# Designed miniproteins, single chains: the designs that were tried, part 5

Each design is a single chain, and the fold is of that chain. pLDDT is the mean over its residues in the fold that is shown.

## One batch from the design tools (miniprotein)

Design m139
Fold by ESMFold2-Fast:
Structure m139 (fold): chain A 104 residues (1-104)
Amino acid sequence: YLEKDELGYSELHRAARAGDVERVRRILEELKKLGIDVNEKDSFTGRTALHEAARSGHVEVVKVLLEAGADPNAKDNGGWTALDWAEAYGHKEVVELLTEALKK
């Protein structure tokens, strides 16, 4: 399930973009067992799973990813953080969560 599709998205990226909280939790447990970084970037856009969740407005996925050690300072190939994407798309609750995460 760590296989990337033809667009370079990992299963974690796809689950985060879809808002599938249960699938995100299952993938994160496996990554933890394997010692794999939750901050892995896709090869196409440089986005992490946190970028995908924030861009799509999935509040609970954002919380789960931050709890798993997702870096809210990570920038994609365009220099955008997850907070930048949430603000651009008007996902107010995600903006609030990421703003709090950046204060820590």
Scores: mean pLDDT 81

Design m140
Fold by ESMFold2-Fast:
Structure m140 (fold): chain A 67 residues (1-67)
Amino acid sequence: RGREIGARLRELRDARGLTQRQLAELVGVSQATVSRWERGEILPSEETLRRIAAVLGVSVETLLTGE
């Protein structure tokens, strides 16, 4: 689960031309946190998932399921 979400997060971030640091700054977390999300080591909180989705211009559902 976390690995799938992390891989999708990385793909969407790369598609927007953002570095891990830039996404971290936009979402309000550390770059290390973004790296851990993308590796599937930790899952973002529900509030943080909403912020990530807004920054990437997708729905939370799309971020979680790829639909």
Scores: mean pLDDT 80

Design m141
Fold by ESMFold2-Fast:
Structure m141 (fold): chain A 56 residues (1-56)
Amino acid sequence: LGKELREARERRGLSQRELARIVGVSPATVSNFESGKTTPSEETLTRLRLALGLTK
């Protein structure tokens, strides 16, 4: 998940700060998701997928 999240974010030209603003979390939270330090909730994961175009 974390690696795919980072790659999708970079493909869209978004910083961790910008993605955090879109999803409504802190930049540190995005960093923690990308490094695998923490797992997003279902709500946050859905918002991340929508923001990064990972939904079908």
Scores: mean pLDDT 78

Design m142
Fold by ESMFold2-Fast:
Structure m142 (fold): chain A 125 residues (1-125)
Amino acid sequence: GTPLHEAAREPDVEVALPRIDELLAAGADVNAKSPGVLSGSPTPLFEAASHPVIEQSVALVRHLLEQGADPNQKGSFGKTALEFAIAVIESRPEGVFPPRYESVRDKIVPKEEQIKALKEVFEEY
């Protein structure tokens, strides 16, 4: 992915938010599609919405939407960021996360709570 995609996947929002701001100030496209990945990961908003820690996911999604991320842009799977995130959350086996999220595993809330919070933040935009 692009550096902006990587920043949106950062497990620590306190690290991710300043890095996103730095990249956007340097001319990164907030709606950039990720070249060289599988057809399902098109924009940084998709990465942020799929973050397993809901407090961090909401903060990253809100920040990207405030910076002009398009909540209605469909990815290669024909899904918006919200639709893609819900599908990822619902299909994820309990306790199975990418290695980068090991440090925040204990902060992961029930799937229904995570989906509700994501819907609420996207409804503001």
Scores: mean pLDDT 72

Design m143
Fold by ESMFold2-Fast:
Structure m143 (fold): chain A 69 residues (1-69)
Amino acid sequence: MTQDENGETLLHIAAKEGDVELVEELLEKLKKAGLDINAKDNKGKTALDLARENGHKEVVEILEKYGAK
């Protein structure tokens, strides 16, 4: 999975923005590819951390369902 200049993956960005549909799509693709859904950005934050910090409850629930930390 490609990271941006802040070390954020597309999953980090989708989780931070509360894009439920994109989060579900990315989690399915990452799981099929065997990629780490718990990747940390340059601040040590996971996608789940960013979803919690931004109050995106539905995204938090989806990430936890897929085993995110």
Scores: mean pLDDT 78

Design m144
Fold by ESMFold2-Fast:
Order: sequence, then C-alpha cells, then structure tokens
Structure m144 (fold): chain A 88 residues (1-88)
Amino acid sequence: AEKLNKEGQLLFVQGKYEEAVKKYKEAIEKDPNYYEAWFNLGLALFELEKYEEAIEYFEKAIELDPNSSYAKLSEIYLKLAKEKLEKK
C-alpha cells in the first residue's frame, strides 16, 4: 500500500491526476484502512473537478480516523468541494 501511495503522490505532483487516482485506488484495495490514501484519492479527484466523488473519499478518510491530520484536511477540502458544487 505505501509504495502505491508514493507512486500516486509522484504522479500527482507531475499533474497526472488520473494516473494518481489509479495508484491510490490500488493502495486502498491492498489496505482499506490507509486513511492517507483515501485523502490523497479525494485530492486527486478534486483537482480533476470530480467534486461529488472527492466528497465520498474525504468522508471515508474522516471516518477511518477522525482525530488525524488527514481527517482535518479532508474536512477542509470536503467544504471546498461542496462550495464548488453550489456555485456552478
């Protein structure tokens, strides 16, 4: 899971968001409790303007560990994604 998450992060910083999504999904399939990968998947979908999907993954990251820094970041991006959906 860790290696796939890191490969996804490398693709994300290159702006290859669709490829990053694939790597993060593979990381989650190997470790469904890897809340960092759930957050990163939400971020990549947010950058692709897939806000409804991004919200689902941010909510999952919060559910897995609500006291983590990733949960706090997920709450911020979840609010931003909802705002994007309301302003279209």
Scores: mean pLDDT 81

Design m145
Fold by ESMFold2-Fast:
Structure m145 (fold): chain A 61 residues (1-61)
Amino acid sequence: MSPMEEALARFLLESGASVAAAEQFAQGFLDLLRKQGAPEERVEATERRLREVIAELRARE
């Protein structure tokens, strides 16, 4: 995953975003990556990382 995508994941975790907000953001970000022509393997890797972030946020509640 790119340094920017990892920085984004860390920002969501450290900011204390709600699960709902993180899920909505993740969907929008993945859609943006596809519109930018990102390879599917990059989209899948990003989706997997964002799922980990959302699971961590959910575990904190």
Scores: mean pLDDT 75

Design m146
Fold by ESMFold2-Fast:
Structure m146 (fold): chain A 64 residues (1-64)
Amino acid sequence: SKDKEQALQEADAYLARVRDRVPQSELERLRDTFVSRVDAATTPEQIQEALDTFLAEVERLVSR
């Protein structure tokens, strides 16, 4: 199961990959929302759900 640190590292890796295709303000908003979801998570399943949601949001944004 992913712990919170692993989820944050994976999210940061994805943000680094798209940093040149998305405005900095939008990247910061996505990361802040993700961090809040991870902080609120109390189970590994909730951490994975937060990461999956974040990745979907990033992909939707770069596909515009």
Scores: mean pLDDT 81

Design m147
Fold by ESMFold2-Fast:
Structure m147 (fold): chain A 67 residues (1-67)
Amino acid sequence: LEEEIKELEKKIEEIEKEIEELKKELEKLKKEGASREKILELEEEIGVLELELAVLKVVLKKLKEKL
């Protein structure tokens, strides 16, 4: 259980870093006047990762409650 919590926390951190990286790319695309399609595609990718992150954080909270 403790090891599962540590692995999950590490995975959450990795996804958070990926989201921040994609958000930086999104800002670059907006500044460069990229197409709406490219902007929407990246926003959708960020949205999927944010949903995954939310689910993992709920799982983490539930695991910590069992300690």
Scores: mean pLDDT 82

Design m148
Fold by ESMFold2-Fast:
Structure m148 (fold): chain A 159 residues (1-159)
Amino acid sequence: MKTEERKREAQKYIIDKAREVVDAFSKKVPKYSQLLYDSLKLAEEGARDKGNMPTLLRETTLKALGLYSSNKDAGSAAAIVTATTAAILALHGGSPDDVRRATDTAADILLGAGNDGLAQSVRDLGDAAVLARDDPDLGIERILQATDRMKAEALAWAS
């Protein structure tokens, strides 16, 4: 019970911070605003319907790749949403390999866009979320730290 409560709090925190990033990038790239909010909606749906989470992770990953090919800033925001979806999947006992593939893809998009620090933050988020399955206290602490770094770097870049 207490472990599941901590996981729900971490999940809400990650989504709330991803929303702040999407809000900032929607102002920077208003032509892509609807597509960014559509990607965020998939992460929020995964948080509410855990049975569909691997499918939603695949969908957010494909949307991030598609957006990146059109606009690097929109793709970068979508990559952050992909990392958020991967972290939520890991918190609910999803495959570490699926999480790593998604966060690696998100990091590659961010590296291609020229933000190495943000790429590291999304990898750290995925690793922390996988750790939280076996060590919820340490993993959740690292999730919060990685999420704060990811948000700070993303908002500085959106400015």
Scores: mean pLDDT 83

Design m149
Fold by ESMFold2-Fast:
Structure m149 (fold): chain A 158 residues (1-158)
Amino acid sequence: NLEKRRLAQEYLRQIASLLRAGDLAGALAVFRRLLEELDDVDLLQTAVRGLMSYALSLLRGKEVAEEIHLLETTIEFMRENLPSLDPETQKRAEELIRELEEELERLREEHLSPLEREALEHFRQAIAAIRAGDRATALEHFGQAMELIAQALAAQNA
């Protein structure tokens, strides 16, 4: 639905703007509204991943954020499509997923502080909760991720 996609993009822009302004309470209020108005699980997951990538770009720069985002979305795409592949291709895809997961972990250890890694874990838990239909848990984890990102940004400016 084009209308739902436009709605998700509008809320994503609002949350990103509020995050940039340091308005954590405003960002959480807009995210809660997005969860209430949008029942499309795929669009919600895409929105949270977009915000996660944007938060990383504020902390570590665009290149690192884009690299982590590309690896995470590629791993997810491959896992979702695994059951539709022939057995030989599935085995090769599983091996590649493992290699991509190892590279993703290496990038996180190299470029991210423990606090930033904790924030990413809360974004991932929010995505998992969205997938499970648990919007209250998704809001809680998103809130924790945003608080940790705000702390990391404040530490950079000190």
Scores: mean pLDDT 81

Design m150
Fold by ESMFold2-Fast:
Structure m150 (fold): chain A 89 residues (1-89)
Amino acid sequence: MKEEGEKLIEEGRELFSEGKYEEAAEKFEEAIKLLGEENVEALINLGRAYFKLGKYEEAAKYYEKALKVDPNNVVAQNNLEKAKKKIEE
């Protein structure tokens, strides 16, 4: 289960680097199902994929989930601020 979830995060990151954000999001969602909703890396990566898709409210929700697990995560905090700014536009 852990190895399968980690592989899904790796596959998602590869798809993300190729600009395949919808497919990347699907891989990160599958990783969260296997690793649990407390996996900060998967939550942040899923938020990034939704941000690239223009789904800023969804991106913000996943960054907020990551910050509930790790409140001092600078990456999640900065990405949440960017997503909220886009929602206000």
Scores: mean pLDDT 87

Design m151
Fold by ESMFold2-Fast:
Structure m151 (fold): chain A 74 residues (1-74)
Amino acid sequence: KELDKKLIEAAEKGDVEGVKELLKQGADVNAEVGDLYEEADGSKMTPLIIAKLVGHEEVVKILLENGADENAKV
């Protein structure tokens, strides 16, 4: 849970090494942090969605290599 939030933060920053370390520690590659803030309208953030939105191509590749759902929708 804390690892999942850190993974999303690392993906947003483009921290390739941080992403790898957090995944190794057991962070959920498909974690959805937006669960805490999503009401009926829902805004979901996964590490892959954030990395794609920000344009961190290296992080996107690492997340996909580690089993991220490539069908994640914004």
Scores: mean pLDDT 71

Design m152
Fold by ESMFold2-Fast:
Structure m152 (fold): chain A 150 residues (1-150)
Amino acid sequence: SLEDRFQALVASDPALLAELRELLEPLVPELEEIVEKSDLSTVEGLEEALKEIAKLLAKRGVNVSPEGIVALLTLLENHLDELLEMVLNAPEMSDAEIFEALLRLAELVAEELGLKVSERDRVRLAAIVAAVSGSPTVRFLVGLALLFLR
């Protein structure tokens, strides 16, 4: 099942999960505030939310990469409607469904850039989704930010 696949990936690297929990769990209250104040039904609101999340991550030593910027721009140019629909549906998603949605977006962007999503990328994404003890929307946006805005 989707749940079994997700749990197997999370269990495959306990050290990574622990590291991501130490990074992300203290940020959950500020991440929830970003989500609560943002109009995620709009492109502008989504971009501003991702920018604020990137700033919080940068304070913890996670910097935006040029490759991540290219991937995010590719996502926004070619898959914006699907992304916005996923963000709006995130409150109703399980952790496994959030993982699957983010993996789908990653695979679409990777294909367009002539790249492949590695098994390590899948493990990292699953660990990110599992590490955040916030709302489903926070888990989705943090997963998206760390996937594309490294």
Scores: mean pLDDT 84

Design m153
Fold by ESMFold2-Fast:
Structure m153 (fold): chain A 111 residues (1-111)
Amino acid sequence: AATLTQSPSSVTVKEGGTVTITHTASGQAVTSLNWYKQKPGEPLELLIYNTSVRAPGVPERFSGRQLSDTTYELTISNLKAEDSGVYYGVATMADGTLVWGQGTTVTVVPA
């Protein structure tokens, strides 16, 4: 079975700062990766699809990129308190399998 390692598992960052979340796949090549956000009491929100395309209404502070055939990252710049939440990468593997990362908890604190 393909696996997806998401790093870091948790991070605390100041408002106005930048956070980078990395996915590394093992066992298979990744064809595309989506990024999702979940806040307490809110539904799962699509942020980035097809590796680097922002979903409608998602601020330019959010960017997705591919670093290698197995490594992908989400960068969130100019962090705001509203950006606190759990972030998930979801990879579509070469065999068509959908694999979820374990999640990254982002906590944004006042500067």
Scores: mean pLDDT 83

Design m154
Fold by ESMFold2-Fast:
Structure m154 (fold): chain A 64 residues (1-64)
Amino acid sequence: SELQKLEREIAIKQAVLAVLRGAIYLYEKRNAPEDEIRRLREELRRVEEEIKRLDKEVARLKKA
């Protein structure tokens, strides 16, 4: 159940990544200020790091 919960959380965060990538694309196409695009890219990296952390927890649980 804990493993399934973590895998579900990873799936949700993957959906968030897709939304953030779409937002970055639109902001770049609109020639939005570089600082706004940078903020979105920093948010994207944060979500990617959260997924990486969850993947490590999934790997640990599979060894138990």
Scores: mean pLDDT 86

Design m155
Fold by ESMFold2-Fast:
Structure m155 (fold): chain A 145 residues (1-145)
Amino acid sequence: SQAELGRQLLRAAERGDLARVEELLAQGADVNAAETDGLLAGTTPLHLAARRGHLEVVELLLKAGADVNAAMTSERWKGTTPLHLAALSGHLEVVELLLKAGADVNAQMTGPDFKGWTPLHLAQRSGHEEIVELLLKAGADPNAK
């Protein structure tokens, strides 16, 4: 039952289905449910909502006790946090909300292809200038390697 609730919560968060996320959390779904296998191992509802820019779902998950610094565990994407995904995808208001919630602005990916990559690196590479400015204001290290 918990595993099924967790899978449904991941799907609802990815779709931005706010009402379904509320229902699943009320039914006792683990807000920190994570993918167990494959390329997306360690992906939580907060990762999916942040990547898609579902602001209201991000807010609800954080209020429900989601780990703002949850890190993906797959070899390729190891260390990827919700803040990395929001910065990569250009979701300014989600980045602001995650930083307010205590996201580590200098979180580093540790996978072999992305070792040392921070949310700032992803925002710069993707040309999201307003997110770059916001991350720097929040204490991002522009010289992180």
Scores: mean pLDDT 91

Design m156
Fold by ESMFold2-Fast:
Structure m156 (fold): chain A 97 residues (1-97)
Amino acid sequence: SRLDYIKKLADEARAKGWSDEEISDLVLAAVYDKDRDGTLSYEEAKKMLQELFGLSEEEADEIIEKADKDKDGKLTPEEVLELMRLVRELGEERRLA
């Protein structure tokens, strides 16, 4: 089930010593991982960035390409963490208080 998949990812990340924030980011991304193979496609990542963070298609594409270190068209859990860091940095640069 989706919940069992998400729980498994969270448990594995916790066992690896990931922070609660990093685990929360992974769990959010796992909602968009339709095939549940533990990686996000570019289309799944783009949809997440547009729906949850309000990024344009151009902004999402730029951030995804920066996060995809091996350029294989998929984001591993570690690359998803980098994606979320880049999103936070963009938010800080564009901060409207």
Scores: mean pLDDT 77

Design m157
Fold by ESMFold2-Fast:
Structure m157 (fold): chain A 55 residues (1-55)
Amino acid sequence: DLEEKIKSMSDEELTEEVAKATLEDLPLAKKLYEAAKKIGKEEAVKEGIKKAIEE
């Protein structure tokens, strides 16, 4: 379950996972954003997306 996985991850780990998904699998990146938003970690996801797009 993505939500349980995200709960077990640090903010840094979530940011890296989102950055990777944004570059390699946009549908997965969207699912990660939705799951993180439900558990209050959407800022870490936004940082991941920004990192992937800008670098």
Scores: mean pLDDT 78

Design m158
Fold by ESMFold2-Fast:
Structure m158 (fold): chain A 60 residues (1-60)
Amino acid sequence: GPKLARALYDVEAKSENELSFKKGDILEILEEVDSTTVKAKNLKTGKEGLVLKSYLEILK
């Protein structure tokens, strides 16, 4: 099944490559980019972008 994470904080994207989300949003992890960063999809908005792993609680 999809690898899911919960957002720990409200975040506004500072560039077009970054993902905006609200605390408690469920994100699908699409790709691990590096040790600190993933590409994820916000399941509420349908948007994709880069997210720092430290902002996420990995569910599975």
Scores: mean pLDDT 85

Design m159
Fold by ESMFold2-Fast:
Structure m159 (fold): chain A 55 residues (1-55)
Amino acid sequence: MKSPEELFKEMAYYGALTVGYATLYVTTGNEEYREKALEYAEKELEIQKKLDELL
């Protein structure tokens, strides 16, 4: 099982990717970047749920 510290680092990583892809979407208008931003946002939420279960 992942530790809370590992999950927090992973959540921060996916949060950064979400912001990065959202920025690319706004600047380019490319729908692929929008989908990637949503994908990583969902992964961040999944990790938040795991943290809630451990804490």
Scores: mean pLDDT 81

Design m160
Fold by ESMFold2-Fast:
Structure m160 (fold): chain A 92 residues (1-92)
Amino acid sequence: SHSGLRLALSTIESARRAGGRVEVRVEGDTVEIRASGLSVTQLVANALMGIGANLEGTPVEVRLEGDTLTLRIGGMSAAEQEEIQAAARSAN
């Protein structure tokens, strides 16, 4: 869904703006994003987007560890996966 892609891109942009780090891994149709160095406001905002994506039927798992947000987003198309990976490369 568009919500999953928006969540991924928002999280990557948050890490870039914070001067943090982004790792992206792809497993089938699932994209895992690990963003570190996020502010509390960025963590909360992206977690709320994750809840919104789940309400729209996108499988999203959210994990918070200190200043790090890990998202596992299912149902991602090949085009969405490539867009997310390109954004992550630009963020680092």
Scores: mean pLDDT 82

Design m161
Fold by ESMFold2-Fast:
Structure m161 (fold): chain A 133 residues (1-133)
Amino acid sequence: DLGKKLLEAARAGQDDEVRVLMANGADVNAHDNTGATPLHLAALWGHKEVVEVLLKAGADVNAQDIFGHTPLHLAALRGHKEVVEVLLKLAPHADVNAQDKFGKTAFDLSLLIPNEDDKEEIQRLLREHALLR
């Protein structure tokens, strides 16, 4: 079905296929058995172009999977700084203080990033967004 194809295209970073599927009526907020949306999968795998396409199509930036993770949690956990930047710039209503089922915010998960430069940049982006009105 279109929802499954959209989830697979988002996971694979196939931005043109994502656009075609949405043009054919795929639900931008479709989810799998874990509650993961296309935006969750694109954010988890660092697919900046797919994240941008999905957000412009009205994807719910604050959607939570069964673990309470938002797309921002997953991008921060994986150190995908360009995806974090796109999520915060294109969705100013993104809840940087959202807590997963373990009480962890995206900032808390960023502490686990092995690369110090990616960690520092993501933490800077999250702090700057939290200071906005």
Scores: mean pLDDT 90

Design m162
Fold by ESMFold2-Fast:
Structure m162 (fold): chain A 78 residues (1-78)
Amino acid sequence: MLTLEELKEIFKSGDLKKIAELFKKLDKDGDGVITKEELKEVMPDMTDEQIDEFIKEADKDGDGVISLPEFLELAKKL
């Protein structure tokens, strides 16, 4: 299981390759987006509030899901 601390550490590293690998692990269905439900499955120790904050920061299009480009953009901001 991935912790919130591990997720933040990967983002803070600025390693786009590691960030893309992480996205691939979170995107279990291979549909190119990460949902709140997928995040809860991989990081069950996160609160709903923490997941909502994470999605809000990543989701620039306001669609309630995180695409790979949005995920990479979020990582660049940290």
Scores: mean pLDDT 72

Design m163
Fold by ESMFold2-Fast:
Structure m163 (fold): chain A 110 residues (1-110)
Amino acid sequence: FSSKELELLAKALQVVGFTDGQAAEFIKIWKEADVDGDGKLSYEEFLTLIEKSRKIGFVIPEGLEDMYFRLFDTDGDGQISLEEFLQGLVKLAKNTPFEPGLRTILGELK
């Protein structure tokens, strides 16, 4: 992860209602789940992320983990990049007050 990518991820989490401390904890959990250190999450690493981040309010409904992984894994390579995660947050926030802020943050990746 670049400093810019981590900054944008923290801002995106704050847009959807995470506190600064919760956003920092989510990023820490992502780094811990990313066992390979490549900045991407495999399906198994994603399951670890959602289990550990449930305590800070990032909750995926039971039985929908595979559906959400496919939502984030837009290129079908079996891994979720930080950019794909942000794209997935924009999709999930469609028709909510959070969508414009998330789209702005996603645009800052380029």
Scores: mean pLDDT 75

Design m164
Fold by ESMFold2-Fast:
Structure m164 (fold): chain A 122 residues (1-122)
Amino acid sequence: SAVAELQQQLLDAAAMGDLERVKELLADPRTDVNAADPETGYTPLHLAAGTGHLEIVKLLLEKGADVNAANNNGDTPLHLAAATGHEEIVKLLLEKGADLDAKNNKGETARDLAEKKGLDTK
């Protein structure tokens, strides 16, 4: 469907760091900022946070992205940013109400992952 195509394009643009394409897609009222990949549960915010695209993370949060969305592994965007060492994104997600102590399916918190990377989570 056209909606499913918009969702896939948003996931791809967020992962690739295509800020202008993300802006264009989010301007369409049919686009769901929280649309999850049906196989994995990854949202655009998961992909932008895990790939280090700070400006896309800011834009998605401004448009109402769920900061605490869990994918099929129980990982939140904060888990992915912490695991990948993206300190500025970790700070931004925490400022927006991300749960530092939420556990994924392995029992790991974003706090644990951040500590392994030497990130400041205060």
Scores: mean pLDDT 91

Design m165
Fold by ESMFold2-Fast:
Structure m165 (fold): chain A 65 residues (1-65)
Amino acid sequence: NVGDFFRKERKALGLTQKELGERLGVSQSTVSKYESGKATPPLKELTDLSVEVGVSDLKVAVNKI
Protein backbone atom coordinates (compact mmCIF):
# COMPACT_ATOMS: atom_id res chain seq x y z
CA ASN A 1 0.00 0.00 0.00
CA VAL A 2 1.67 3.20 -1.28
CA GLY A 3 -0.26 5.39 1.18
CA ASP A 4 0.93 3.32 4.15
CA PHE A 5 4.50 3.54 2.79
CA PHE A 6 4.23 7.35 2.59
CA ARG A 7 2.91 7.61 6.16
CA LYS A 8 5.58 5.24 7.55
CA GLU A 9 8.44 7.11 5.86
CA ARG A 10 7.03 10.50 6.97
CA LYS A 11 6.87 9.28 10.59
CA ALA A 12 10.45 7.96 10.29
CA LEU A 13 11.44 11.54 9.31
CA GLY A 14 9.49 12.99 12.28
CA LEU A 15 7.53 15.26 9.91
CA THR A 16 3.92 16.44 9.85
CA GLN A 17 1.93 16.08 6.60
CA LYS A 18 2.46 19.83 5.99
CA GLU A 19 6.24 19.59 6.51
CA LEU A 20 6.54 16.54 4.23
CA GLY A 21 4.46 18.35 1.58
CA GLU A 22 6.79 21.36 1.72
CA ARG A 23 9.86 19.09 1.34
CA LEU A 24 8.32 17.24 -1.65
CA GLY A 25 7.00 20.43 -3.26
CA VAL A 26 3.30 19.50 -2.80
CA SER A 27 0.47 20.73 -0.57
CA GLN A 28 -0.37 19.17 2.81
CA SER A 29 -3.77 18.13 1.38
CA THR A 30 -1.94 16.22 -1.40
CA VAL A 31 0.16 14.33 1.21
CA SER A 32 -3.07 13.53 3.10
CA LYS A 33 -4.61 12.14 -0.12
CA TYR A 34 -1.52 10.00 -0.78
CA GLU A 35 -1.63 8.55 2.76
CA SER A 36 -5.40 7.87 2.58
CA GLY A 37 -5.07 6.25 -0.89
CA LYS A 38 -7.27 8.90 -2.58
CA ALA A 39 -4.36 9.88 -4.87
CA THR A 40 -1.37 7.94 -6.23
CA PRO A 41 2.02 9.67 -5.77
CA PRO A 42 4.14 9.89 -8.95
CA LEU A 43 7.45 7.99 -9.10
CA LYS A 44 9.37 11.29 -8.81
CA GLU A 45 7.71 12.08 -5.46
CA LEU A 46 8.47 8.54 -4.20
CA THR A 47 12.12 9.04 -5.24
CA ASP A 48 12.20 12.46 -3.52
CA LEU A 49 10.82 10.86 -0.33
CA SER A 50 13.61 8.24 -0.43
CA VAL A 51 16.20 11.06 -0.58
CA GLU A 52 14.54 12.83 2.39
CA VAL A 53 14.64 9.57 4.41
CA GLY A 54 18.39 9.34 3.72
CA VAL A 55 18.95 12.96 4.81
CA SER A 56 16.94 12.33 8.02
CA ASP A 57 19.66 9.98 9.35
CA LEU A 58 20.56 11.29 12.83
CA LYS A 59 24.31 11.39 12.03
CA VAL A 60 23.71 13.55 8.93
CA ALA A 61 21.29 15.83 10.82
CA VAL A 62 23.85 16.38 13.63
CA ASN A 63 26.58 17.22 11.06
CA LYS A 64 24.36 19.94 9.51
CA ILE A 65 24.26 21.96 12.75
Scores: mean pLDDT 68

Design m166
Fold by ESMFold2-Fast:
Structure m166 (fold): chain A 58 residues (1-58)
Amino acid sequence: GKLYRAVEDYEALLPTDLSLKKGDIVEVLKEVNENFWLVRSLKTGKVGYVPKSFLEEV
């Protein structure tokens, strides 16, 4: 899958969002729009939306 790393901490703003800590690795499940992606945390297995600007490709 497409793997990305959180470049900084992200606190969920909506119930459908995923909170991340800097350095967390996520798998991109769906690029739903230009600003937000649906991802799965490899650390927790949780799924949610994250701003793509908080992610860098590994």
Scores: mean pLDDT 84

Design m167
Fold by ESMFold2-Fast:
Structure m167 (fold): chain A 57 residues (1-57)
Amino acid sequence: ELDEQLLKAAREGNVEEVKKLLESGADINAVDEDGRTPIDLAMENGNEEIVEILKKK
């Protein structure tokens, strides 16, 4: 599902996939099993570029 793919892409630092999934309608407020949002996962893994992308939404 788009939301699960967005969470994974944010955790892995895949900037292009994050942008593509957001354009496809993925929910930036989606949460994983631990209640982490995409921005939480990006911050925890030091993916600063993804954090900046998600902050603009």
Scores: mean pLDDT 81

Design m168
Fold by ESMFold2-Fast:
Structure m168 (fold): chain A 59 residues (1-59)
Amino acid sequence: MKLYRALRDFESDHPEFLSFRKGDLLEVLREVNEDLWLVRSLTTGREGYVGKSLLEPVE
């Protein structure tokens, strides 16, 4: 599982983007392009797009 942690809180009015809080664990499902990833929240189970600059890898 490719696991990342949110670096800060993020709220989106766009339904395709995932809202999350700092410290949330996110599983990367697909790297769409250099800046945009499709992820799943381990907290809520919801899937959505996120900017990769908002995430850090978890070993």
Scores: mean pLDDT 81

Design m169
Fold by ESMFold2-Fast:
Order: C-alpha cells, then sequence, then structure tokens
Structure m169 (fold): chain A 154 residues (1-154)
C-alpha cells in the first residue's frame, strides 16, 4: 500500500492501523469521531483548511506553554491531517510552503517536549505521522513540501 493509499484509507475509515490512528488511541481520543470530523472538514474550502492549519499550530504551541503535551500532540496531528488533505486535493505547492514550515517546526517542538517528559511512544508516533505526510507529498509531486518537512525533522 502506498502512502497516499494508506492516508486515503484512513480518511475513508477503511483502516485505523496508521501512525495517526495509533496516536489518537494512545491519547484516549475516539478514532471513529476523528475520522467523522475529518470527513466533514475535508469538504471545507481550501482557504478555510489553510487557516485551520495555522489555528491548530497556534493551539499546539499554547498547549506546550500550559504543559498539556497530550493536547499539543493532538493539535499537531490535526494540522498534519489537514496538510495531507490539501496535498491530496492538489492545492498549488506555493500555497502549502508556509503551512508546511509551520507544521514541521511545531511538530519538532512537540516531539522534543514529549521526549523530555518521557513520553517517547507519543513522540515516535507523531514522528511517524510526519513521515507519512512526507511520503504523501513525494507521491503527489509536492517535492518542496516534502523537503521542508524532512529538513525540520533532521
Amino acid sequence: MSAVELFEAWLSGETTDTPLGRLYEKLGIDVEQVIENLQEFSKWSDEDQLNAIFAHVEMAREAIREGDLDLAAAYVALAIETLGILVLKDVPEEKLLEPARAVAETAKEVIEALRKAGKEELAELLREAVKLLIEIAREKGHTEVARILEELLS
């Protein structure tokens, strides 16, 4: 199964056996409700989805400041999924470069905070979710999005 096929199967609810599904399960979040919300959210305009990435990134940074690392991980996962949806929709790459940087920088901060807190399993699941997004971007030809995500995880 390709990364695009795996992510499409996640969005359709055909499988929850993904880094994202395992992350939400570890957080105690209802995976079926996440999928239902993502299906509804995927119908939003590209502009609203782009704005939602920046909102979720800011909510993740706020959660780090408040010491709620589980909530921070959940918000970064939502930002990863939203960026993945926009990549699948073939939104022009130039519109995704700034969102990709925001997602990668915030994911790195959350992963580092989770590791410092001894939450290594959550940190690894979030890292694998970002890797899934990198492969989706590559398969869809969004090479600069993939490069940005790779550089900020190094």
Scores: mean pLDDT 90

Design m170
Fold by ESMFold2-Fast:
Structure m170 (fold): chain A 74 residues (1-74)
Amino acid sequence: SEIEEFIKKLEEKIKELKEEIEKIKKEIEKLEKDNSEEAKKKIEELKLEIEFLEGMIALLEAMIAWLRKVKEKL
């Protein structure tokens, strides 16, 4: 089923985005040890990047849910 193959690709993309979030979280943990204003600004930017990536994951999960419903009706 082409729908099942597409769902697998979306699930793979979600996995990649989750791995990116974990890498950013580790970068934030390293920067939190640095008490500089530059580190604080970078942490704020990285937190916004996480928020954006979490938003993308939510959209992809909504697409998967929709595709599964479409498949059940076929």
Scores: mean pLDDT 88

